# Designed miniproteins, single chains, continued (2), part 15

Each design is a single chain, and the fold is of that chain. pLDDT is the mean over its residues in the fold that is shown.

## One batch from the design tools (miniprotein)

Design m4512
Fold by ESMFold2-Fast:
Structure m4512 (fold): chain A 55 residues (1-55)
Amino acid sequence: EELLRFEQAVLDIYVEAKKKGLTDEEIQDLARLITKLINEGKSIEEIVEEVKKRL
């Protein structure tokens, strides 16, 4: 369940980033941020909020 929810959140972030015209490099930077936050033990909700602040 948590893994599925995370996959859906990542896809939503990708779609939103593309809609806002982010470059592939900017999207890669967001992917690196997501990985860092996962390694720090952040919740899915915290990761989504942090990424949205950068969009």
Scores: mean pLDDT 75

Design m4513
Fold by ESMFold2-Fast:
Structure m4513 (fold): chain A 77 residues (1-77)
Amino acid sequence: MTPEELVERAEKLLEEGKNALAAGDPQTAIDLFREAAKLYEEARKIAEKEGNTDLVERIKQLLEEVDRLGTEAALKL
């Protein structure tokens, strides 16, 4: 799996998590955000090895967003 494919999968999970949070299901949101974070971390490691600095910086921003959303969801539990 390429880092781009991992980012695409993680972005879909992030969208599902945001939808779950908006629907009042913070537990489902947390589970989806955790899975997204795992895929983003894997993508970041591969992108770093490949020297794709632009993708690494994008993934770092996405990981910060996931972390913030996960914290927001946890506060609603």
Scores: mean pLDDT 87

Design m4514
Fold by ESMFold2-Fast:
Formats: sequence, C-alpha cells, structure tokens
Structure m4514 (fold): chain A 56 residues (1-56)
Amino acid sequence: SALLEQARKYYELAKEYERRARELLEQGASVSEVFRLVAEAVDYYFKAKEYERKAE
C-alpha cells in the first residue's frame, strides 16, 4: 500500500540521517550539526511509525 511504502521511505530517511550524524560525530563536527541530524532522524522515525499505524 502507498502508506506502507511511505513508512518505509521515512524509515530509510531516519537511518540515513542517523548514519550521517554518526559520521559527523566521529569526524569531530560541531555539536549543533550533529544534533540537527539527530533531530531529523527522530522526526522521520516518528513519521514512519504514524504511517505504518495508518496502514492498518
């Protein structure tokens, strides 16, 4: 279903932002840059959960 496809896309985006945040943290990037990516990852994760719930 379109809702489940969108949920999967949001999960993929959440994982991508989490990976980027980890890379930046390991490279010694600023705390504000890391937190921005973490915030995006968390937001996409919750959006994925909402779409997955709606697909039921």
Scores: mean pLDDT 85

Design m4515
Fold by ESMFold2-Fast:
Structure m4515 (fold): chain A 76 residues (1-76)
Amino acid sequence: PPSKDLLEMEILLAFGRMALAIGDPELALRQFEEALPLAERVGAEAEVLEALAEVYERLGDLERAAELRARAAALA
């Protein structure tokens, strides 16, 4: 079961990173939000929180980006 969640999380992270690369942070946000509950199950929350922080930074929400990075750092 965890291995399936890990694979689904990695696919969502890959799609989100692609969305950021083509300049679609809103699409990236949707992918990373779907990845978060999968990351919680497999113990990879910090990676997804860092990805979400990058999205919010591109959307101009610097406060939320800083909060997400602090949460990711606390899990490291």
Scores: mean pLDDT 85

Design m4516
Fold by ESMFold2-Fast:
Structure m4516 (fold): chain A 117 residues (1-117)
Amino acid sequence: MEEFAERARRGAERAEEAAKRAEEAGDKAAAKAARAAARGARAAARAAERAEGRAAEEAALAAEGAAAGAEAAAEAAESGDPRKAAIGAAAAGISGAGAVAAALIAGDEEAAREGGE
């Protein structure tokens, strides 16, 4: 369990670093998508700290996915290729939304556990 929270935290840190890189590269769409992915990764990391079992694992995987999407957006922005930047932005957007969803699911599981006891 501690391992999933630690993995999710590292994912959030990677996503935040990638968002900064995308902003420095000057592609506004990729930077916006990378920032959204970083926010999603942070939400998933918080959920991983509170959740147990499957929900913690899912939140950690979602945070890592958001980090990978943000990194792809940063690399694409740094390439100067608008097509690559658009693909990277889409990847960051999808993975960031997934991280938010994982955080919400983890929160609902916690509430359900309290109601079941």
Scores: mean pLDDT 79

Design m4517
Fold by ESMFold2-Fast:
Structure m4517 (fold): chain A 55 residues (1-55)
Amino acid sequence: SEKEKILDEFVERAKTASPEERRQLAIEAAKKLHELGYSNEEIALVMREAADRLA
């Protein structure tokens, strides 16, 4: 799905990013999800999954 592509791209880019860069990447990913029509609640869940994949 488009959502999973955005999540995968974020995780890949975030692996070597600083904490500040990760915050900016997260903002970009959230914006893309908003453009696809996802709610703030749904975006929060997706970003939580991304955080789990980076741990």
Scores: mean pLDDT 81

Design m4518
Fold by ESMFold2-Fast:
Structure m4518 (fold): chain A 89 residues (1-89)
Amino acid sequence: AAKVAIAAPPEVKVGEEAAVGARNTGAEAANITIKVDGKEVAKKENVAPGETLIAWVTFKEAGDYTVTATATNAKGSDTATATVKALPA
């Protein structure tokens, strides 16, 4: 089955570039998409088991952001979610 794990910093500063990672934790290759508040920031097709897709994201406004990683293949889909808090600089 498709399976994904997400890693994101819990807190960042406005204007700071932060790394968000989505790892294929399933047994088969999957297509992975990373979104921040529903906006696509990275996508890679045919991500191998154990491979990580990394997106570098700058948060421009203070607030809470939802980071979503979705992995999809012929055996299904999986979604992982993390919250990132952007603090004033």
Scores: mean pLDDT 84

Design m4519
Fold by ESMFold2-Fast:
Structure m4519 (fold): chain A 55 residues (1-55)
Amino acid sequence: SSEIKKLLLQAEQYEAAAHVYRILSKENPEKYTALGDRYEALAAELKAQAEALLA
C-alpha cells in the first residue's frame, strides 16, 4: 500500500507539472508542448503501475 501511495503522489505531481506546461504552451507552444505531453505520459505510466499492483 505504501508503494501504491508513493506512485499516486508522484503521478499527481507530474499531472500538476503537465497542467502548468499546458498553460505555458498557449504563449510558447514550441518550448512547452512536448514538456506537457511528457509529464502527462509519465503520470499515466505511474497510475498504470499503481493499478497493476492492485491486481
Scores: mean pLDDT 88

Design m4520
Fold by ESMFold2-Fast:
Structure m4520 (fold): chain A 85 residues (1-85)
Amino acid sequence: DKKELLLKAIGLLLAAIGALLEARYALEKGKYEEAIEAAKEAIEFAKEAIELLKKAEAPESLIELAKKLIKEAEKVLEEAEKKLK
């Protein structure tokens, strides 16, 4: 059921967005370990979303959104890790 896969993928994209916002907020507050954990969660949710979006034959724009979320989360992860070293 491609519709069910698409709905699950959209749910994962929303989860990735939420985790990215949490990661950015933690980074701003100097909570670097929390920022790292939230950024890793955002990357994982976005990666799972890409797999489901591809299986659902979803629009390329949603896959590109997920890729952008991964890239932004990786930036937060790198910055937070630098602050802990």
Scores: mean pLDDT 90

Design m4521
Fold by ESMFold2-Fast:
Structure m4521 (fold): chain A 60 residues (1-60)
Amino acid sequence: GHAEEAKRYAELAEEAARKGDVESAARYGGMAGKYGRIGEEQGDEEAKKYAERASEAAGG
């Protein structure tokens, strides 16, 4: 589901950030944000939470 995809990309963004890969963290953060927005529009607050975590990892 959208929450699961947002979570997957958030975890990838967080791992990229830990390794200092700013470009990958930003790309994965953008993907998590996209799935998070779609999930939120469908009433999935968990998807929004993962999008926020990815944004933090990407330096947003």
Scores: mean pLDDT 80

Design m4522
Fold by ESMFold2-Fast:
Structure m4522 (fold): chain A 55 residues (1-55)
Amino acid sequence: EDQAYHDALTLLANGASDEEVRKVGGEEALEQAKRDLAVIPQMTAGGRDGAAALA
């Protein structure tokens, strides 16, 4: 089960679209990954909210 969530996190961090992430892990994995990314970047980057295309 962690595989879908991990893939969703990786895809979102690399700037993949919502549609692509949903195809891999489904809606739940996408929502969980988005939530985690919103927290992690704030703790490490301090200026990011975990959005796609962070480049």
Scores: mean pLDDT 66

Design m4523
Fold by ESMFold2-Fast:
Structure m4523 (fold): chain A 61 residues (1-61)
Amino acid sequence: MSEEERQKAIDETKEEASKTLDDESVELAVEATRVALNAGVDPEAAKKAALEVGKIFQKEK
C-alpha cells in the first residue's frame, strides 16, 4: 500500500465521520483507520470498520 493511499483513506474517514459524529468519535475513527492500515487491512475495509467503531463509541457515551 502506498503512503498516498493510506493518507487518502485517513482523510476520507475524517471527512465522512465529521458529517455525522462528534469530535471525539471522529478522532477515534481516524486512529482506528490508522491502526487497521498499519495491520495490513485494505483501505476500503479499514475505513468502513473505523467508521463503525466511531459510531458505536458515540452511541455508547
Scores: mean pLDDT 79

Design m4524
Fold by ESMFold2-Fast:
Structure m4524 (fold): chain A 74 residues (1-74)
Amino acid sequence: MKKEIEEEATVALARIKAGVANIIASKGTVEDLEEAAELYEEAARLAKEAGDEELAKEFEEKAEEYRKEAEELK
């Protein structure tokens, strides 16, 4: 039960970080997009640690998208 609860909490934290990243990215500056990418990288790591490989992949893809968008604005 403890491990299961910890995994559920970790996934919840990952989803919260992803949501915050989306809000930050909506501002559209290079700094905001880089910050959003970092939050998605953290969310992907948390999802992977919780064993949710599919969610981790989705967040990694979003981090790459924001990284590319930030590079295009430089």
Scores: mean pLDDT 82

Design m4525
Fold by ESMFold2-Fast:
Structure m4525 (fold): chain A 77 residues (1-77)
Amino acid sequence: SLAEPLREGLLSEDPDVRAEAALRLGLLGDPSVLDAAREALREALNDEDPEVSALVRHALEASGSPRMLALLEEIEA
């Protein structure tokens, strides 16, 4: 499963690793994989590195999933 290593990547202490995980999640565009990483994605939306948070926002928007869009709206409110 791609969900577990990508979730672990989002929790990395290295912002380059977090950015790579976020980019890969966005390119994959799989709502089920995004849902499995939901808690890590929620934290990464508030990441101190603006590139990481931007890539996570893009991944959630690109998913087309109402559940993922609701997560983005919750954080932006």
Scores: mean pLDDT 77

Design m4526
Fold by ESMFold2-Fast:
Structure m4526 (fold): chain A 85 residues (1-85)
Amino acid sequence: SLLDEALEYANKAAEAAEAGDYEKAVEYLEKAAELVEKDESLSEEDKETILSLLERAKRAAEAGDGESALNAAVLAVMALVAAKL
C-alpha cells in the first residue's frame, strides 16, 4: 500500500538522519510525503499531521540539525503506524 511504502521511506529517512546523511534524509522524506499526499485512505487530519511532521524533519535535515530531523522523522513514523491501525 502507499502507506506501507511511506512508512518504509520515513524509516529510511530516520536512519539517514541518525547516520548524518542529510541529503538522503531529505530525499526519503520527500518520497514519504509524495506517497502520503497520494493516499486516499487517510483522514484529512491524519494526512495534515503526517505531512507537517515530514516537512519539519525535512527542514531540520536541510539545516543540518540531525537531532531535530531524527526526532521529527520518528514522530512521522509513529503517526503513520497509528494511522494504519
Scores: mean pLDDT 88

Design m4527
Fold by ESMFold2-Fast:
Structure m4527 (fold): chain A 67 residues (1-67)
Amino acid sequence: TKDEVKRLAAKAVLAAQNGDKEEAIKYLEELGKVSGLEELVKKAKEAVLKGDVEGFQKLVAEIVRAA
């Protein structure tokens, strides 16, 4: 559901804010299982790996919007 996507997105954001890239990627991988989110999740994972916090936040907002 969209509520489940929002919950997972919030967990990914919290993990990234705590500097836990591994935990953030884990939640993004769960989001990637939702049909239609694969490309946005791929870009969000790239942002996490690069340390692009602003880009990550924008991509997470797009994931929630697309769901």
Scores: mean pLDDT 82

Design m4528
Fold by ESMFold2-Fast:
Structure m4528 (fold): chain A 69 residues (1-69)
Amino acid sequence: SEKEARVAAKALADAATPEQAREGMRNLVAQGFDPELLLKALEELYEKSTDPAVQERIRAAIEAVREAS
């Protein structure tokens, strides 16, 4: 959804490290964002990414959402 896509993209943009990406995603789930919709948004961002460092942060983010679900 648009809401989850926007917040996931912002959290990734604000994160400098995989650990910060994980923390950002845990906070979004704790705030009541839908984990399934966050995962879909993150998977789409991963598919569009060509930067290995960005891909590493997205993988960490996906793991954090799955763990928080």
Scores: mean pLDDT 85

Design m4529
Fold by ESMFold2-Fast:
Structure m4529 (fold): chain A 76 residues (1-76)
Amino acid sequence: MDTDVEAALYEIQAAVARLAGDNKAAGDWYEKLAQVYEQAGRLDEAAEAYRNASDAYKTVDPQKAEELRKKAEELA
């Protein structure tokens, strides 16, 4: 699976999780999306995905949310 196909899959999964109110699952999918972009060297897109993951985790895992926020800042 190439980067664009993986990214599209993970974006869809994150959107579905958000619509279902599953903030943990949404965060997990955004984190996977960010990792795919990071491995591809697409750092701006990775940073945005890490910010989205951080926002999703904010109420369910505040420590992880803060770690992902810092990672997004480092990549941007």
Scores: mean pLDDT 84

Design m4530
Fold by ESMFold2-Fast:
Formats: C-alpha cells, structure tokens, sequence
Structure m4530 (fold): chain A 77 residues (1-77)
C-alpha cells in the first residue's frame, strides 16, 4: 500500500540521517537516502493527496541528504 511505502521511505530517511550523524561513509548515506527517494516516489504514484504530500517532503529531505553525500564522494576523488 501507499501508506506502507511512505513508512519505508520515512524509515530509510531516518537511517540515512543516523548514518550521517554517526560519520558513516558518504556512500552508505547516499545508498540509504536513495532508498528513501525510491519508496517516496512509489508512495507519490500510489497515494492519496495526504500521503503524496508527506512523501514529497520525505523526497525533498532525502534528496538534500543524497546530494550532500554525492558531493562529499566527488570531493574525495
């Protein structure tokens, strides 16, 4: 269901934030943020307007984390 997809998106976003805060490799942060984006996207496609609104916010926050992590990976190369 869209609600289950949103829940998974929120859980992966929380994991991405925790990984970042614990100084995990940026590759791990990017991987977790990407999963949050993918589940949020699916929740947008299948969800009602309220679920879609929440999923858009998850996607925005996960997108910021993903960009930050990718920028860090690229700076290290």
Amino acid sequence: SAEELLKKAEEYLKQAKTARDNGAPPEEVARLARKAIEYAHDAIEKGDPETRKKAVEVMKEAGRLFKEAVDEINAAK
Scores: mean pLDDT 87

Design m4531
Fold by ESMFold2-Fast:
Structure m4531 (fold): chain A 98 residues (1-98)
Amino acid sequence: SRAEAEALMAEGEAALAARDYETAARHYEEAAALATGELKAEALTNLAYAYLQLKDYEKAIKAAEEALAINPENRRARSILAEAYDKLGDKEKAEEAR
């Protein structure tokens, strides 16, 4: 399943490069379901970014929080979390994520 997760990560990256955020989100969601550890945290972080671009801020927050549960020092996931909270008007939670 790791090789399948890595292939889905590559398909997600290609979709991000094309700015096809819906396709990227689907591939990263599938990758996160198959992956464990750091690869899962990476898939969840990229999923959060795709949701942020889609303006699905609540889903972006959830994916970023799941990535941070695996790797609390993931600066990209914290940055996405802060941006999503800023977009929802929750300035206190945005500051906490920074």
Scores: mean pLDDT 90

Design m4532
Fold by ESMFold2-Fast:
Parts: structure tokens; C-alpha cells; sequence
Structure m4532 (fold): chain A 68 residues (1-68)
């Protein structure tokens, strides 16, 4: 989960550099931070964290595609 969280943050940075709306980036980062906090507290499993990160990545990809 830690590697997936880091990759998700890196992907968001790349999307922001590609022109993704900063408001969308900020909301996605907030959701990733919430997942990281829950994972660190043991409230969610590694598998659940990865699934939630996948959902965010899909939404970010869709938002970026719509801006092209």
C-alpha cells in the first residue's frame, strides 16, 4: 500500500503538470491522504487501500481526458 500511495501522489503531480484542474488535484490528494491515515492506523487493509487508490486514479484519468 505504501508504494501504491506514493505512485498515486506521483501520478497526481504528473496530471497537475499536464494541466489537470488544481481543484480536482487538491480533492484527490485529500482522499489519498485520508486513505494513508486509515492505513497507518490499521483501520483498512493493504488490499482495501489499493482498491480505493485505483478508484481515485480512474477518476483522475477521466477528468484529465475530458480537459484534452
Amino acid sequence: AKDEIEKAKEFLKMAEEAGLDKKVVDEALKRIDEIEEKYKKGEISSEEAIEKLREIASEVQDALAKQL
Scores: mean pLDDT 79

Design m4533
Fold by ESMFold2-Fast:
Structure m4533 (fold): chain A 81 residues (1-81)
Amino acid sequence: MEKAIELSDEAIKLAEEGKPIDEVTRLLARAVAYLNGEELSDEELERIAKAIRNHLKDTYPEEEQREVLRRAAEALREQAK
């Protein structure tokens, strides 16, 4: 649980600093895996990150994507409590 909170907090910071969505989504994928108690390979983590990025690109304009990721990270942080 604690590691999922740490990863979520880092994802929030990267999103707020305007870092690439690729970096933010990789942290979110790791946080999700930790919340689910799963030991995932790098390939499976990248698959999750790509799924998040694809959903963002299909659903939200580029200007809103980082804010959506920040909110998703906050939601993961709450679930990790």
Scores: mean pLDDT 81

Design m4534
Fold by ESMFold2-Fast:
Structure m4534 (fold): chain A 113 residues (1-113)
Amino acid sequence: LPDLPPEVRRALAAEIRAVLTAAGEVSPADIDALVARIETENLLDVGALVRLGVSPETIREIGRLVGRAALRSGREVRVELPDPATAEGAAASEAFGDGIVEAAAEAEAEAAA
């Protein structure tokens, strides 16, 4: 699938920045580095989120935002998943996937209403 358009990547990066800032667990410099990669590379590094100590709840919300952006654009975000052999990596992958599923369910519920 083709990458998200630059305008959509910029909007997604801003939403993810807001979520990470609200969580208060990641330094502003690390948030800036993460969202810059979304804007410039169409890449979300979930492994980096795990290494920075981002909670599964925050990762799930990020997954929901990514899922919504992909569904509305018909395009994809490249995702670097964490090591599933670690407990933290497995939990993060599950939370991210749950967020994507929630976005799809929300879109179907809106279409059915």
Scores: mean pLDDT 82

Design m4535
Fold by ESMFold2-Fast:
Structure m4535 (fold): chain A 59 residues (1-59)
Amino acid sequence: MKGLYRATKDVPDTGAGFLPLKKGDVVEVLEETEDGWAYARSLKTGKEGWVGLSDLEKI
């Protein structure tokens, strides 16, 4: 686990492998890429997927 992050905006469902979020949702970041993507798990839904690091704020 890289840390806990909060979604700064709504993230729509863009398809398989991506993580849809609502603003304020807390995620556990499992992995980060050097190009600004995170593989994360939603604490609210238990779903995992890729999300842009720019859409997240570390808590």
Scores: mean pLDDT 81

Design m4536
Fold by ESMFold2-Fast:
Structure m4536 (fold): chain A 105 residues (1-105)
Amino acid sequence: PFIFASDEQAEEFVRRETRRLLDELIARARARGNSRMVALLERLRSRLPSLSLDQQALLTLMLHRIQSLSDEQQLAALERLVSALDSSLQEFLQVAAELQREIDS
């Protein structure tokens, strides 16, 4: 099965897109003077080399979804996602699903 010439190219594409989004969000947080949000987004960026393609795709979706929330709600969501990523893939998936339900409510 070939969508890309190699799995390595597919991984590089996803990593590049996730990093681009994080860089944009970091720039916005800095412009707003939200140093805590900058710190959390920088921690997520530092974890990108350790994340699977599925984790990176889910992270990208969650980062887009939280943009409609208040700064306080975004901080809380990012803190939960960072903590979950430090624990396990299962915990990360669970927290992402919980956040999605909260945003959809």
Scores: mean pLDDT 79

Design m4537
Fold by ESMFold2-Fast:
Structure m4537 (fold): chain A 120 residues (1-120)
Amino acid sequence: SEVDKLIEEIKNLDPSDIDRLVEIANRIFDLLEAGKLTEEQIVRVIEAILEKILNSKDLFTQRVLASLAGELIEKAIELGKLTPEQLRRVRDMVREAKEKKPELQDEFDAIIALLDRAIA
């Protein structure tokens, strides 16, 4: 599936390749806006980005990926693509990532605040 290909591309991402990062992001956003992603597929893409953050050792890379995750979550909320149950599931994943990467506290707190507002 196209989603499985995107997840594989995220896992194999060279963070120094900004052009590839932009291409992956644009493909994700295009599919999201076209209504071609299910709630479960959106959650799987977010999970893959968060997992890549946890496996990356470079702070710049981690921040760029956290920004991508935040933008994807914000767009999914704006388009009404995630149920309250899926929003809670994503929030739990972000909270776990925050515990594992306290150096990204500010980035993850911003995403959690966005999710808390959407769930309420």
Scores: mean pLDDT 84

Design m4538
Fold by ESMFold2-Fast:
Structure m4538 (fold): chain A 95 residues (1-95)
Amino acid sequence: ADELLEKAVEHLNRAEKLLKEGIETGDKSKFEEAIRHANEAIELARKALEEYLKQPPSRETAVRAAVAGILIAAANYLKSLAERYIKDFEEKEKK
């Protein structure tokens, strides 16, 4: 579970970096890569959350489950933002 959570954080950080690079360079492929890493972060955090929820209730397990939920939300927001940037780039190319 903890390894899944750590990998989810790594993918979320990579997605955020790629989103920033896409904005700075105007490279659409960076937004597409950010979406892929955000999807990996969501999947890994979801698996971590499921594993924590199977454990007996404890303060440590509850905190880790909450962190997993926050990572899922953050990755979904980042994915939506990247998708919006792709759409905006495509709309500008049509003008």
Scores: mean pLDDT 81

Design m4539
Fold by ESMFold2-Fast:
Structure m4539 (fold): chain A 85 residues (1-85)
Amino acid sequence: VKLSPELSLLYNILSLLRERGEASASEIAEALGLSQSTVRRYLRSLEKGGLVERDRRTGRYRLSEAGRELLDQFNASLQLEEEQL
């Protein structure tokens, strides 16, 4: 299934944060081949939506409980579509 560029970036950011536990905007930008400004824009949107949390001291981001649940739902939905009844 082809995701929109925006949905693909959202999924990739959430997946990266789940795998690493936490990451800075620069680490995410380097891992995904994006500019830091693009990543910060997405992270701000995700933080406003309650899907990621920012550590005030370090500036690093991590998944919220809601962010983890959303990512798990995406993975479950994709697997269910592949199994097709």
Scores: mean pLDDT 75

Design m4540
Fold by ESMFold2-Fast:
Structure m4540 (fold): chain A 57 residues (1-57)
Amino acid sequence: IDEKKLEEGIEKAVELARAGDVEGMMKAIKETAKELGLEVSDVAEKVSEALNAAAPP
């Protein structure tokens, strides 16, 4: 699996989420999953982890 592409896909989805573009975020997640042969849920989980990591405890 291309870890660089996965990382780029996650970063793109996070930026779209911060901009309030929920549709763009979901599209980026689905495209990244298809490109890498991963489940959409796996990519979505990584995006959620990245967003939660920015929250205070």
Scores: mean pLDDT 77

Design m4541
Fold by ESMFold2-Fast:
Structure m4541 (fold): chain A 78 residues (1-78)
Amino acid sequence: MSKEALEAIMEAAAYILGAAVYLVLNPNPEAQKKLDEAHRLLNEAARAAERGRDEEAVRLAEEAKRLAKEAVRIAKES
């Protein structure tokens, strides 16, 4: 996989981990749904990278990171 794809996946994974920790302490069903979607997209990003689809992997990882950020936002505002 490209360096860009690896960095995007690692960054998304870090945001998902942070969101998961936050939701353990501040449980919210709507936020959890967004975090579950982020996990699914991160898994898709990893599969795309393994198959050499680096541009798709970056796009999916960036969307996963966005959903993880949204999950934390929802939990903080609810």
Scores: mean pLDDT 87

Design m4542
Fold by ESMFold2-Fast:
Structure m4542 (fold): chain A 79 residues (1-79)
Amino acid sequence: MEAAELLVRAAEAEAAGRLEEARELGLRALELLRAAPPAEALEALAEAARWAAERLPEEERPAVLAELDAEVARRLAAL
């Protein structure tokens, strides 16, 4: 959860031109992901990826979200 929020905030800061803030947020997210159990790290990355997918053109969004959900479920089942 926290890592996903930091990744989203880092992406927003980068889009706004605040590169130093984006870098600090990205590094903190990376530290949390490295320390997290594999399932929690996967869920955090999936949430950040869903946030990015929601900003794709409406035409592509459902297919990308469906692929993401299937991949996350597959990887969670392998843990």
Scores: mean pLDDT 76

Design m4543
Fold by ESMFold2-Fast:
Structure m4543 (fold): chain A 87 residues (1-87)
Amino acid sequence: SLEEVKERIEELTKEAVELAERAQELLAKNTDEAQKAEIRRLINEIFSLLSEARTAAEAGDVEKALEKIEEAERKIKELQEKLEQVE
């Protein structure tokens, strides 16, 4: 449902914010500019996908919103795995 979609976007946005905060702490200690750029790219991509999901949900496009949510979930997992490698 649209309500479930909106709730999921809210949950993922909270997760993304927490991961971005942790990433900033790790990036402050990291001297690898390529790794820093990759992590920043993933963070930007996640927030872009969540923004697109929110826009689709507001337009009533549940299918598109779910597609963007699934993409954001995949990128959040990728970011989590990358952060584990730099710790």
Scores: mean pLDDT 85

Design m4544
Fold by ESMFold2-Fast:
Structure m4544 (fold): chain A 102 residues (1-102)
Amino acid sequence: MMPTIRLPEDVSEEAKKIALEGLEKLFELIRNHASVEEIVKVARETFEKLAKLLDLESLKRVLDVLMSAIYAAALRALPLEEVLKLMNALSEVAREILEKVA
């Protein structure tokens, strides 16, 4: 489906589907220059769904892949200031979710 995104082999098909569907929505928002708030909302919903299905180690690995993909997409579409704001907000959301799973 996404040629440059390789999810860990050990995660369920349901988790892979949620991650890839979430990324597709996020890429569309970034491509269309949606607000940081809209992008963060969709990312948070995706991360929370993944947190319900994955253990801490698997969740961290999947979130690392998703964050890298989002960063690459943002760098191509958004000014550097907006990329930094977005990535700081997403890192905080990811940290909060990982702490709740731990």
Scores: mean pLDDT 82

Design m4545
Fold by ESMFold2-Fast:
Structure m4545 (fold): chain A 79 residues (1-79)
Amino acid sequence: MEEEIRRLREEAERLRRESLFAHSESALYRMGSEAYKIAGDEEKAKEYREKSEEYERRGRELEERARRLEEEARRLEEE
């Protein structure tokens, strides 16, 4: 049981790191979108905004998966 709890926490931490990376990428694409908008490149601005939104969705999905694994580990600790 301790090994199961440890494994769930390791997976959650991995997903948390992937989520942070995805959110970081989202922020960079958002900044790029604003830069292209200021430069008048509307097509590139739109492309970068869409990529930013895609990474943000991915980051949220990874966070949700990590939360579920953390909850499972907490439930197992009750035993």
Scores: mean pLDDT 86

Design m4546
Fold by ESMFold2-Fast:
Structure m4546 (fold): chain A 58 residues (1-58)
Amino acid sequence: GREEEIERLRRKAENVIRAAEMLRVPEAVKLAQEALRNIEDIELAKELLEKAERLLGA
């Protein structure tokens, strides 16, 4: 349900923040932190995390 989706996104965002901090990509940290702040906006959180992951995947 919605709560399981939010928890999944929260775990993903926390993982992205840790990876971005380790790789020293501040833009990806900011995007993932913004996703956490807007976690209840599932579509926005997904878009922000996808942008952060693209920065880490380059």
Scores: mean pLDDT 85

Design m4547
Fold by ESMFold2-Fast:
Structure m4547 (fold): chain A 75 residues (1-75)
Amino acid sequence: MSEEELQREVDIAIAELYVAIATKDVPPEVRDELFEKARRLIEEEGLTAQEVFDKLKPEIDRAVAEARRRKALEA
């Protein structure tokens, strides 16, 4: 792989790790959508892992809040 391709793969792995830690209690289907968005931001827009996390933070926060609300209603 080129150095740029290797750096991109590293950024994807770091971004996926951040999303996984933040969304551990979020339903798998929603987590998968967030992983896909993170990957696309790096691959299509060339964002770093930190930039992706910062950009997706509002969506992650919403997903966590929604999962929390859903669990409260289903309890």
Scores: mean pLDDT 78

